# Designs tried in a protein design run: designed miniproteins, single chains, continued (5). Part 55

Each design is a single chain, and the fold is of that chain. pLDDT is the mean over its residues in the fold that is shown.

## One batch from the design tools (miniprotein)

Design m17892
Fold by ESMFold2-Fast:
Order: structure tokens, then sequence, then C-alpha cells
Structure m17892 (fold): chain A 75 residues (1-75)
């Protein structure tokens, strides 16, 4: 059955909160990206992405911050 999956990616260091950030979502399989948001809390950049996924699908969220290596999480 189709499921809603939410992936959250957090910047590792507080100094990144003042930098430009971009959130990238990808799905492999029959699922799809729905929506995303970027917020800043406690000096960290937090990206949240919602996906609709089928069994066996893969969803990936990547947080890209100016001057920093990307942070990726997968479900």
Amino acid sequence: ATRLVTLTVTSPKPEYAAKEARLVGETEGRGRLLAGAITVRDGRVIGTLGFLVEPGDRATATLEIEGAPPVTTTA
C-alpha cells in the first residue's frame, strides 16, 4: 500500500544557519515527492521532505548548504 514517509535532515554545525540552504528530494520506484520545508532551530538548518512511497521504493533527502558538504538521509 502507498505510505506517507517524512525524512528530516539536520545540519551538523550551528555556523551553517546563516548560509544559503537547498533541500533536494529524490524517489526511486513508483513513489513521489510531495512537499518540503527548510527551517532554522537552535542554530541548525533543518530540512523536512514528505514522500508517498510504495513497498520497495527508496526516498532520499539531501540538504545542501553553501560552503558545506551535503547531508543525506534515505528511507
Scores: mean pLDDT 73

Design m17893
Fold by ESMFold2-Fast:
Structure m17893 (fold): chain A 87 residues (1-87)
Amino acid sequence: AREELLAKLEEFDKKLSEMGKKLTEAIENKDYEEAKKIIEEIRELLERFRVEVRRLAERAGDQELLDNALRGVDRLLEGLKKIEESL
């Protein structure tokens, strides 16, 4: 349960890092349509991760780790909204 959650966090962090690089490149190239598309893909990734983390936390009984992970997702979603509004 906890090991599965940590593995999902690692997988998620890796995917988010790769998408973040693509987003930066799109912004640097002034390809704002591509940047908005990448932002939407990151939002979908974050929502899928939210569902998976809730499922794993119910099995693990680790409410504190769940709350911290969900808070991280909410902060990332807020950051994406600010980036999109600045394009």
Scores: mean pLDDT 80

Design m17894
Fold by ESMFold2-Fast:
Structure m17894 (fold): chain A 89 residues (1-89)
Amino acid sequence: PTITVQLEAPVVVDGNIQVTKRITSTEAREMAVRFDASGKEVINLPYQPLPAESTVTATFTDKSVTSFTAEVYGPSGELLAQATLNVQP
């Protein structure tokens, strides 16, 4: 199946940075999601059944972060899709 991931521009909510990722797949499948804020903060979401289109929001506390990467992995640990968003501090 074809999987696409996109990152939305980060927003500041209650003093934290929120980054939203959209995942689009040709079919629903089990996937794991990883968010990486320039290696300073990493959020790993476990393997879970995701519908053909889903959005995931991660909240980061370090406002000095200038790069966000979202990665989507299949059940064998294979990298299916990734997106990187660079922002000015």
Scores: mean pLDDT 71

Design m17895
Fold by ESMFold2-Fast:
Structure m17895 (fold): chain A 67 residues (1-67)
Amino acid sequence: MLSEEQKLQAAAELHKRYGLSYEAAFAAIEYIQRNGLENTSVRTLMERTGLSKPQAAAIKELVAKYS
């Protein structure tokens, strides 16, 4: 489980590099945390959060790095 500090750092990185709002980044990170990284495909994340494929893939990689 990511700490609040890790979530903020991840959201900041996603905002700078992929153009995601903090709200969109937090929503996607929280979805992965609730459902599990291995149970959340890039396609599922796109369908549930409205993210593009590159944005969804980037979030999964970043959550895996902090896990």
Scores: mean pLDDT 79

Design m17896
Fold by ESMFold2-Fast:
Structure m17896 (fold): chain A 63 residues (1-63)
Amino acid sequence: SAAAQAAARAFAQRFVPVPPNPEAAEKLRTAASAGDFATARALVEQYGTPADRAAFDRILATA
């Protein structure tokens, strides 16, 4: 949905990869802007905290 894509873009703008990885952050912004939720979810799984993963899963539930 447009709302899920907007929420994913907002999430990507504030996302801080763990460990720090600027390339992962840019890749997440690109995936979110394209509506590529599969790539975005995989990046959050790899570089996110448990709280980040839970927040992104809530966004996906509205897709």
Scores: mean pLDDT 84

Design m17897
Fold by ESMFold2-Fast:
Structure m17897 (fold): chain A 83 residues (1-83)
Amino acid sequence: HMEVRPMNLEEGYELADQLLKETEENGYATLEGLFESVQVANDVGSYFLKKAVELGYIGKARVLGGRLTLEGKKKELVEKEKE
């Protein structure tokens, strides 16, 4: 009964933008997405990392086939760990 439809490039960019917004609001956000191809997953991950850097966040992206794991973190959260 679980319908998992792989996301296209446009849907992936919208997801990345939403994660960046959640990172701003909560200081930390993570998500996993399934995309139509490894290329789409890589393009979405690259877009997220570029935008995270532009906004001053710490971004991480990991691609496993069509699956993409994204993590966004505000630098202030890292500072609380005494670094």
Scores: mean pLDDT 77

Design m17898
Fold by ESMFold2-Fast:
Structure m17898 (fold): chain A 93 residues (1-93)
Amino acid sequence: MPELTDEQIALIRRVGSRAAEIMREHGAPGPVVGFASDMARGATQAALNGDFDAAREGVELGLLRAAESSTDPRVSEGLRRVAEYILEVIDRL
């Protein structure tokens, strides 16, 4: 595997932290905040490895499906906002 640069590692951490922040702003419980942060980091890492299909699939099958399945409309909106943010990050890579 090519070794990730310090800038790429910093990007993965920043994306995860922003996803967690978005979910906290929407009142999500700790496990959902952690889930969104983990999905954000995984999708960003997949995209940095050149696997944009896996990155997009992770957003669609993980975050957007979780948003559709959520009974709390604020949590659902937070998950959609995280998905939009990750897709914007991926599109800039």
Scores: mean pLDDT 84

Design m17899
Fold by ESMFold2-Fast:
Structure m17899 (fold): chain A 66 residues (1-66)
Amino acid sequence: MEAEIRALRPELLAFARRFTPDDATAEALVDETIARALARKDEYDGSASLREWVLSILLGLLAERS
């Protein structure tokens, strides 16, 4: 699962760039998203796709910052 979460990085970066002012901020948001997903990977039950689950974490982080 760790490798699959990390493999989402390019997609997460493309998505984060839509909501952040620069690449450094987008990279920081994605790094935090991946770290949180890895910390919570045992909570993933397969009911949603891994991509949808990780994106939900990114959106939650974005909402906390707004």
Scores: mean pLDDT 80

Design m17900
Fold by ESMFold2-Fast:
Structure m17900 (fold): chain A 95 residues (1-95)
Amino acid sequence: KIDELLKKALEAYSNGDFDKAEKYVREAIELAEKEGNKDKLGTAYLMLGDIYERKGEYEKAIEYYQKAIELFKDNPETVEYLKKRIEEIKKRLEE
């Protein structure tokens, strides 16, 4: 179920429909929280960060990337990637 929602979100994101993508990701977050699925919750937060970054909502993008980092603590490559994304966004926010 969560994977179906994330697939729909990815399809919407790929089509440039960021509002639809956000809706599907938020549904996936609710379901992942209900099921206690930390891995899928982390993936959903990462996608939500990507969506907000593409929408130019950089503060929200940082918030969700940080939430994803907390859930991916055992995945150093993913954590490093997300930290680098956050640094790049922060640099843009400083002009």
Scores: mean pLDDT 84

Design m17901
Fold by ESMFold2-Fast:
Structure m17901 (fold): chain A 119 residues (1-119)
Amino acid sequence: FNAVKVLAAATPAYRALREELRQLRSRLSHLRQMEQTHKNQEEIKELERRIKELEEGMTLARTAMDIALEAIRSNKTIPADIADSLAELFRRLAEGDLSVIPELKELILQARDQVQRQM
């Protein structure tokens, strides 16, 4: 089932990003309590950038999970090509590859449109 494939890939990605986000937020909080040196300011900026990317990735994983669950509940399908692409990109996202985020955004919009059009 294509929707089950998407759900199976997006769920581990969401969990991996949530754990990394928890660790980075803790590190950011610690750095903000330290003396504000040039080095610490650079580390804070990089952490804020990474945190923003992780939050975006988590939102995309949650959205894909919601689309997959809606497809299952409504007896609708996600096209196989979209489902296979989403599964591969979420696998890469779970491994820390944030470069997949723009392509995930596009495919998630396509998946949502396809599920909605089946009404």
Scores: mean pLDDT 85

Design m17902
Fold by ESMFold2-Fast:
Structure m17902 (fold): chain A 61 residues (1-61)
Amino acid sequence: MSESEVARIRIAAALGLVAGMSPEDLKALVERLKDVDPETAERAIKALDEGNYEEALKLLL
């Protein structure tokens, strides 16, 4: 996966969060990052599970 593709997934997830995408769909997008950036992906999923959307947004930007 390219750095550009990783950046696009991060931006898509952040925009989805702002647009009111379901938590399940957001987690599916973030899970795609596990193969390239597992630390950020795990932290973002945890933040989404805890309802900490501000932290999730910071991790995805």
Scores: mean pLDDT 76

Design m17903
Fold by ESMFold2-Fast:
Structure m17903 (fold): chain A 95 residues (1-95)
Amino acid sequence: LQEELDRLVAEARAFAEATAAELERIAGADLDEIAARIEAGDLPPEARALYAEYLARYRELALRVLDLYARIYGREEEVAEARARLDAEVAALLA
């Protein structure tokens, strides 16, 4: 179970790094700055579309990691709260 969690975290990290590097190259800023730029409306449409796809895929991976964590540690209630917050944050960034 721990090795499964470690693998999912490694996969999520590798995906995040590869996608973040491409987004940062296109936007000329790190992910935190890109999020701020989206809210300000300064991000080019192409970069905004890529960021939306990145958030959707990262959310999917994060949810899988949270589900596995809940199953390992029996923290399903805490994980449900984290999932709800993740969904709300991603929806707000994409709105």
Scores: mean pLDDT 65

Design m17904
Fold by ESMFold2-Fast:
Structure m17904 (fold): chain A 98 residues (1-98)
Amino acid sequence: SIVERVLELAETILLNTTDEELRLALVRAVLAFLKSQGLSATKITGYTLRLIGAMLDAELFPRPDLEALHRAAEELRELARELGAEELVEVAERALAL
């Protein structure tokens, strides 16, 4: 599933950054993407809770890997471009600038 791949890449970015503004921007961009997919509010909530879990894990057990961040961000950027998900492209480019 394309939705699942976007979430996996977003989780990888969240786990490998300490930038709070980037984390918030990424969650907002993923939420906008999920809404564009016509998913139910319950499914969107479930996916959002999964991203919140990743952020909490990153804060409790910080092990940031910049190479893992950049690989996930590059793949997310290309996937987001194919999907026309502009907010997701912008946040992936911000992650690549780290």
Scores: mean pLDDT 87

Design m17905
Fold by ESMFold2-Fast:
Structure m17905 (fold): chain A 74 residues (1-74)
Amino acid sequence: MEKAEEEAEKLAEMAKKWREGEEASVEVEYEVVDANDNVVGTIKVEIVPIKSREDQEEFREKYLPLIKEIQAKA
């Protein structure tokens, strides 16, 4: 529980820096859950500032299939 809160605080701090125009990245580990809320895996995501719709789409296309693959294996 402590680790998840720490990662959330770190992400919030990075988001604040991005809003102020600073460039920063942080690697955050997300738990992937199935339909029964069981943790079936984890994914490490490098969080970077998303400056355009193209960046958002690229990020989604990169990580969404990986999340679905982990869910499908469970």
Scores: mean pLDDT 67

Design m17906
Fold by ESMFold2-Fast:
Parts: structure tokens; C-alpha cells; sequence
Structure m17906 (fold): chain A 87 residues (1-87)
């Protein structure tokens, strides 16, 4: 299926929100192996989101600026929470 630029941005936001929920659950777990596995999974996925957003901004400079800003903010929030959890 072909997605519009706005639909891709909305998907990036939704995925970022799901990753934030996974990190919140990982923060509460006492199982170190499960926590480390979730951290590794989220790290791989957030790197993918960061790359996809960068390519989208480069290829579609006319994309909805408010939607791009929201996607960037949510992805940044995932990155910051991930780095805090890795400490």
C-alpha cells in the first residue's frame, strides 16, 4: 500500500508513542534480562524512526511543518527516555 507523507508522519508518531509505553514498562520490571532485551529492541526501532524522519524532511521539505515538529518531538522523547534507562 502507498502511504501519503502525512500518513507516514502519523505512523512515526504512533510508533514513538508505543515505544514510550514499552520503555515505561521496562523501567518497572525487576527482570534485568527482559529490561535489557526491551532496551535493545527500542534502540533499534528509534534509530529507524530517526532515519525515516530525516529522509522524509530531506525529500519532502513541503511536508506539514506542525506534523513534522510533533514527530520530531515524540522521537526525541523516546531517545531521551531510552538513554536515561541505559544508565
Amino acid sequence: SQLSVDEVLELLIKIAELLLEKLEEAKRTKDQNQRDATIAEVEAQVEGLERELALLERDHPDADAALVARAREKIREVREKLEELKK
Scores: mean pLDDT 87

Design m17907
Fold by ESMFold2-Fast:
Structure m17907 (fold): chain A 83 residues (1-83)
Amino acid sequence: MEKLQEEYKKAAEEAAKAYEAFKAGKGSLEEVKEAVRKLNEALLKYYIEKLKAEGKEDLIPEVEEKNKKILEETEKALEEEAK
């Protein structure tokens, strides 16, 4: 659990840095998308392990579906912002 929490924290910091660089005109949209995808993957892994630890494995499919939708919405928003 602690390792997944650390991976999530690192991914969040990298995503924030990539987005800040992109907004400043010093980074690419592709770098932000990659960082956001990695953050989304780290968050999903963290939540799945948390649900398993709490005996709520029946909620995993719903969390995976919501996580996928959030990623798709975030990528679309980034593409619109890049216009």
Scores: mean pLDDT 81

Design m17908
Fold by ESMFold2-Fast:
Order: sequence, then C-alpha cells, then structure tokens
Structure m17908 (fold): chain A 110 residues (1-110)
Amino acid sequence: MAARAALIRENLVGLIDSLVRARDVEGLEALRKVIELVLAGRPAEEAGRVLGEAARRRAEALGLPEDVIARWEASWHEVGVALAELLRQLTEEQLRELLALVDEAIEALR
C-alpha cells in the first residue's frame, strides 16, 4: 500500500505541475473538485461527470464538431472515474496536501 500511495502522489504532483505549466486554471479547478468529492466519500461517477462536463465546455468553446465533443466528454468521464479510484488509495492527509497544492496553483495563476 505505502509504495503505491507514494507513486500515485508523485504522479498527481506531476499532473498539477503540468496543468500549471499549461496555465490550465479550468483543469486545476476540475482536479480540485475531484479531490473534494473523494474526501467527501462521493461515488467515482460524480468525478467522471465533473471532468466530462468540463471537457465538453472546453470542446464547445473551441468550436469542435458535436461527434468530437461527445467522444471528448466520454473519454474525460472515464478519466475522472479512474482518477477518483486512484485518489481513494491515498490517505486523507495526502489528499488534503494535494488539495492545498491545487489551491496554491490556482491562486498563482489568477
């Protein structure tokens, strides 16, 4: 458990860094919401909906075709579910540390 949790945490820190480098505030806000849902013990499907809806809004803003928008939404829904399942392997303390990092990143990009 401990080694897997450390690897997951490292990958999440790398994801946060990637979103910061991309200046992706919407992506950071979506990640923040997913971490909050996991901390609240919500079903992984709710995290899937958060990422899917965020991806749909972004794709619509880019003027992508509806078939591409639908595939983008479905793919990010699956990513959100998988992300919530990975985050559930972390301790509450580790989740709160990641949430603090995301909050700091969002403030730095405002």
Scores: mean pLDDT 85

Design m17909
Fold by ESMFold2-Fast:
Structure m17909 (fold): chain A 71 residues (1-71)
Amino acid sequence: MTPELDEYNRRYRDEAIELNRRYEEMVKDAIEKLGIKREELRSRGRLGGTEVDYDEEMERKLEELLRKYEE
């Protein structure tokens, strides 16, 4: 399955953008429920974030969402 079709790439891009909107809503809702901010997740996640466990949970959810959209 070679990704050399422009139509496939465009569709994949469009779907990724649409999924991004949904995941943003999910992340926002989850962050509000967990009591954190998107900025905090991103900043701490990149640097390891050994302060709180909620960063790890949010990162896992984001990774899972990315895997879903790749399928």
Scores: mean pLDDT 54

Design m17910
Fold by ESMFold2-Fast:
Structure m17910 (fold): chain A 97 residues (1-97)
Amino acid sequence: MIEISEELQDKLAPEGAALEARAAAGADPAEVEEEALRLMLRGYFHTEKFPEAEQEKLLEWLREKLKQLEELSKTDLEKGRELQKELLEKIKELRKK
């Protein structure tokens, strides 16, 4: 499974808890989703090691892939599952770098 470094876990845990509390309180789902994506990039991709331009490219790439996944879930579940596997492999490759 994908592990977050101990230092990042300590740093992100309060932000994750705050996001969960906001979601439970009825915060805008789109805002919660964007904040969750930013936390995923920081936790799983170690984006603090990348220049800001690369961090923004990764965020836009992730948004586009999730949008494609949502559309595929409505039209082609098999391709949607294949895209999920592709995303996990991409995360593994970025973590090796």
Scores: mean pLDDT 66

Design m17911
Fold by ESMFold2-Fast:
Structure m17911 (fold): chain A 56 residues (1-56)
Amino acid sequence: MDVLSPREKALLDLFIAWLKRNGETSSLETQATAARLLFGLTVSLETVVRYLAEHA
């Protein structure tokens, strides 16, 4: 798996906070895809899914 930079982790932490505030019920894969597109993340979808699963 790719390693997330400190900046990418910070962006994902903000995204997780946004998801919690908005009561998002979409799948982790859908959320990870949205985050990758929104923030221009170059890491794999699997890496983002794992981070969301561990921190959401």
Scores: mean pLDDT 78

Design m17912
Fold by ESMFold2-Fast:
Structure m17912 (fold): chain A 67 residues (1-67)
Amino acid sequence: LLEVEITLSDGTVLRGVAGPTQQALAGNLAAGMSAPAEIGGVHEGRAFDLETGEDLGPATVRVLGPA
């Protein structure tokens, strides 16, 4: 697992996790990325509420390191 920081378009910052996948998770939120998560990488993506399926808009996923 990788530790990630997800920044939403409104400036909200969330801590979460990703595997070697195109998706990062923080609580009930998922951010889909254009490429698989890589240590030290910054990925543009889009955030979604996992409970409602609501599109939360553009998000930036920063991979901080191993979880």
Scores: mean pLDDT 78

Design m17913
Fold by ESMFold2-Fast:
Structure m17913 (fold): chain A 73 residues (1-73)
Amino acid sequence: SALKKQVEREIELVRRDLATTDIPDPALRAELERLLAEAERLYAQGRYREAMRKLIEVGIEIGMLRIKEAVGL
């Protein structure tokens, strides 16, 4: 399905973003990694829309971090 493939692609992108983004707050890093793990679990269960919602949450938080760094630096 199109949604399944989109979730697979988004998991790969989020994994890359977490691996390449500097997240100075270890509590925030742990929370984002937890959300990714939850998304991967939901994906494995065929719960693609719920997985996508968790991935969107991670994307928003990483986006906000990058904006804050761009303004703060």
Scores: mean pLDDT 87

Design m17914
Fold by ESMFold2-Fast:
Parts: structure tokens; sequence; C-alpha cells
Structure m17914 (fold): chain A 110 residues (1-110)
């Protein structure tokens, strides 16, 4: 029930970025994603996490971005983008995730 809500939020964020990929291409989507990653990393610094969880969270987010950059098809891009936002939902608080989504919406709103 709560897990389904988190999956839905991650899916909605990933779908927005996949639409940018379809409309503006991979490079435009990656530029947005890099800025979203910076906000996610800043939110991790605000969380009351152990050093191991803080380092692990940042490494997972960076690794997921690299997998997205290496995606060769729209389907691979969509899959790896979903993994990135699932990681964001798992490592951040609800408030931290909302700030990440707000930044995503700002960057695609033109």
Amino acid sequence: MKVEGKTKKATEAAEKLVEVYKEKGKEAALEILEKVLEVAKEQLDEEDLSVARWVGGKLLLIGNLLDIELAKTEEEFAKETLRFFETVVDVLSEEGFEKVVEKLEELIKE
C-alpha cells in the first residue's frame, strides 16, 4: 500500500523525463537529470543518515545517472530513469523527494 504510492511517484517523475527525451532528445533530458541529481545530493546532506547510508545513497544516484547516460534505446533510457527515481524515493524523505520533483517540473516548464 505505502510501497505502491512510492512506486507511483517514481514512475510519474520518470515518465516526465522520458517525454523530454522523446520531444527534445537524450542530451536535453540528461541536462535536466544532472541538475535533478545535484538537488537530490543536496537533500541527502540534509537527511539524518549514518555516514555509510549517506555515501551509499550518493554513489547509487551517481551510478544510476551513468546507466542512463549509457542507455542506447528509449526503452533502456526509460528503465534506467525509473531506477534513478526509485533510488531517490528510497534514500530521501518525502519532503526531500518533493523538492527533487519540484526542480524537475521547473526545468521542463518552458
Scores: mean pLDDT 79

Design m17915
Fold by ESMFold2-Fast:
Structure m17915 (fold): chain A 57 residues (1-57)
Amino acid sequence: MSEIEEAKRFLMEVLGLSEEEADQVIRLRETRGPETAGEYVEALLNKDWEKVQELLE
């Protein structure tokens, strides 16, 4: 619980992601693991929308 809240805060405050984007990163981490969640964050920051869509499928 606290680790998820800290991760969401980090994603929003440090990386500038929206709450919806931060929630999606957390969901990907829980369902597909931290490496896939990291790729999703990198794709969002690079505005690689093709990769963002691929990772959400």
Scores: mean pLDDT 77

Design m17916
Fold by ESMFold2-Fast:
Structure m17916 (fold): chain A 67 residues (1-67)
Amino acid sequence: MKEAVYYVANDLARVKAELEAFLAKAKAEGYTKLVVAALVPLSDEVRATIEALAKKYGLELEIRDLS
């Protein structure tokens, strides 16, 4: 399985601005799984946004808590 790794903090505006472009590129490059490395505990809003975007681009989602 080809995995794309995205490092995230609790910044909803940044996630909205950057993650969609990151996922579009990962999908184009043949990645099938998104691994989200959480630098801090994620809010429900940030988590829901990440889940919605992963689903939109058809990538499996794994969230790893690094904090």
Scores: mean pLDDT 79

Design m17917
Fold by ESMFold2-Fast:
Structure m17917 (fold): chain A 67 residues (1-67)
Amino acid sequence: SIEDKVKDKLLAEAKSQGLPADAKVKKMAEDSVRAAKGLIDALGLPDKYLYPIAKMIFEGDVRAALA
């Protein structure tokens, strides 16, 4: 699915930046994709916005967890 593809892309990018691919990071990616999907569906946005919105949420959550 597009959600799985976006989740895997976020996890691959996190790994490339030195973040561990642990259960917490995986859950954060899953939650970010779910939140982004809910937002695009609520606003009637095309699926092409799923990745940039999920990425913004995921990166924000990672930054908050490290603060």
Scores: mean pLDDT 83

Design m17918
Fold by ESMFold2-Fast:
Structure m17918 (fold): chain A 64 residues (1-64)
Amino acid sequence: SKRDKAVGLVRRHVQRLVDLDVPQDKLDEAGKRMGDVVQQGFAENLSLSELEERLNRIFDETVS
């Protein structure tokens, strides 16, 4: 389902942040922001491509 794919994308991004040894506080904030994006995406019927773009932006901001 679209939900399963979106959850998989979040897990993949979170795992990449863990692999980069991002501090727990930043990891928690990124996880919350990504979760909010997924909830907004389902409420607004965003495409998987749009969800992936927003998740990539959060990832990039977290590692900057």
Scores: mean pLDDT 82

Design m17919
Fold by ESMFold2-Fast:
Structure m17919 (fold): chain A 100 residues (1-100)
Amino acid sequence: SLEEAKEKIRALLEELSELLQPLVEELEKQGVPDEEILKRVFEEIRKHLGLSEEQVKELEELLKRMEEAANDPSLKDEEREKLKNEFIERVTEILERAEA
């Protein structure tokens, strides 16, 4: 269900936050620009999740679709929420396959 998918994503985000907080704090202390910190965080997330090249491509396509939807002025807020929920469920399915 969508509610179960959201809970799984929340738990994953909490785990990643604990992992990434020391890295972010260290990079901020070194005066690294925010854009470079975000890039480093993204690389560490991919590494931590152990995603295959195929799974990374699936996630990139989903992110592209989400970005296109976010930039489409013809979409209503209800349609954006539906696409967001579908994206969350799809991401959860990919991550569950990585754990199995």
Scores: mean pLDDT 68

Design m17920
Fold by ESMFold2-Fast:
Structure m17920 (fold): chain A 94 residues (1-94)
Amino acid sequence: MEEIEKKVEEFEKEFPEIPEWAEALENNDEEKIEEFREKLLKLPKEEQLKVMAGLRYRGILKALELYESEEVKKQVEEEYKRVEELLKNNEISL
């Protein structure tokens, strides 16, 4: 858990726009999502991967805070491992 919190803090420090992007995605704010997508596409591929990883780690942390079920905790742990693997291989989807 603390490891995920540290990852979120690290990525959001590098990309301060991640919280606003995550909020837009959660609220289905299509106009803001489109704006952030345009900004994301202008970044180098390596930076795009980092932003996507940061968004996924933030989603993981939020799921852990909102849902106390064992099933969600298992899914969150598997997603965390998946994101780490994708980052290591430079293979993460938008």
Scores: mean pLDDT 72

Design m17921
Fold by ESMFold2-Fast:
Structure m17921 (fold): chain A 77 residues (1-77)
Amino acid sequence: MKIKVTLTGKITKEQADALAARLAALPNVVEVKVTYHPEGEDNTVEVILENPTSEDARALLGAANDAGAEVKAEFIE
């Protein structure tokens, strides 16, 4: 089972990079993609997780909350 999680917020490039690095450290994360937009626009971090656990979900939500990012999740496989 694969889940795609999109984290979007008015966060800086540095905050987006830090968020991506934190999420990439999770054991069931298989892909992380960062999309940067011009200053003052929302930056996006996309994460693909394979067979995520409740612990992964908690860690991801914590990271999103710390960064001030909104979370959207969808099943892809």
Scores: mean pLDDT 81

Design m17922
Fold by ESMFold2-Fast:
Structure m17922 (fold): chain A 97 residues (1-97)
Amino acid sequence: SSEEIYEEVKKNIEQAAATVYQLSVLEGISIEEALELFKKALLEEGIEEEKVEELVKKIKEEIEKHKEEFEAKIEANVAAAKKAGIKSPALEGALKK
């Protein structure tokens, strides 16, 4: 299970990076805080710290590399949520950018 989760995240770093970036924007927390939450979740799955640090580093690099693309995806998701009538302080903060 833990090895399967590690391999799946490693294979899908771009999706993991987009998720972390979206969590940061929607929750109004820093990228570092969102990465720490992601790290804790992986550690709870039994993945060893060395492998978790490897994934976190790759995710951080992917966020920097595709920052503009992730921003566009989040904007589209936030706009869709607003049209659906979803209201939260985090969502309102994201809409203001």
Scores: mean pLDDT 72

Design m17923
Fold by ESMFold2-Fast:
Structure m17923 (fold): chain A 100 residues (1-100)
Amino acid sequence: REPLSPEELEELLARVRAERQRLVDFIKRLVKEGKSQEEIAEELLKRAKELLEKEPEEFKETFPDNATPEVVAGLLLSQALEVADPELAELLREIGLAMK
């Protein structure tokens, strides 16, 4: 809200967009390497766990106290879906199902 200047808001939005694209590129790389939907789901869970371990304070503000690697991975998947092309979006939905 008011504590954020226009410049700070622009920087935050730029980071969010860059992170979404970085995530899409990561998933596309795994697909090119011939990874299964289950293997991609495992890599997303690993990435989510690493994010929770590196930035617990920032994630505690963004996520509820019960944030798990599964919840974070699901959010990462939803962020990738917002910028994915239709073919990748279909694959991402299947990965989401594999994560349960």
Scores: mean pLDDT 68

Design m17924
Fold by ESMFold2-Fast:
Structure m17924 (fold): chain A 76 residues (1-76)
Amino acid sequence: MQVTEQTVYDFAPDGTPVVARHLAVDAEQEREVRRDLVAYDPTRGPVLVAEGEPVDRVTREDEPLPPAPPPGPVDP
């Protein structure tokens, strides 16, 4: 398994980075294997908020975190 690290930033309305997500991605399959939640502070630098967050637990890209959990297996 080849793992590539990525960082995703979340920006405040003023364009200031407030939260960074550090992802471990399987380079061959291009899928997330784990995620670390990091708060980026311009005065203190990156501050670790949570270690090894589940991939589908915290999602922030263009919208805020959804309150509902992900759907389980579909069984008609």
Scores: mean pLDDT 48

Design m17925
Fold by ESMFold2-Fast:
Structure m17925 (fold): chain A 83 residues (1-83)
Amino acid sequence: MEELRREIEELAERTESPDVEEAIEAARRLGRLAREAGDRGDEETVRRVLEVLNRASLHPDFEVAITATMAAIQAAVELRRLK
């Protein structure tokens, strides 16, 4: 479980990268993790990923921001289905 937390923290740092392509890839990976966590009923992981994606949605690059926003919406839907 600690490995998953570390992966989320690593991806969170990448979403803040000045490399736009790296930030976009990180946001997409986080969205995928939220979906997988949702499928497992892992509410804590979905909430943590959603928090990171909400922060990434404020990125100054529009493509990064929209990618993170779309992933955050999907994560929020997963969370709503669990509760």
Scores: mean pLDDT 82

Design m17926
Fold by ESMFold2-Fast:
Structure m17926 (fold): chain A 68 residues (1-68)
Amino acid sequence: MPSLLQQGIEEADQIVREHAEKNLSLTELRQRYQKLLDQMEARGASQDEIDTMRLHFQELVQRVNAER
């Protein structure tokens, strides 16, 4: 029973972790993140849900970028 928001946050976390482990470029991270947001919006996610997920993902990206 996860909301689209919860599902999006989980997928964002997974994407950031996988890219960090593979040492992929920030460009690839951002492209995949953008695609995820686009797909979530297409599936009918609310603006609030997408905004919350975006903030969460940016926090994860900052952590990964700082550690890298």
Scores: mean pLDDT 72

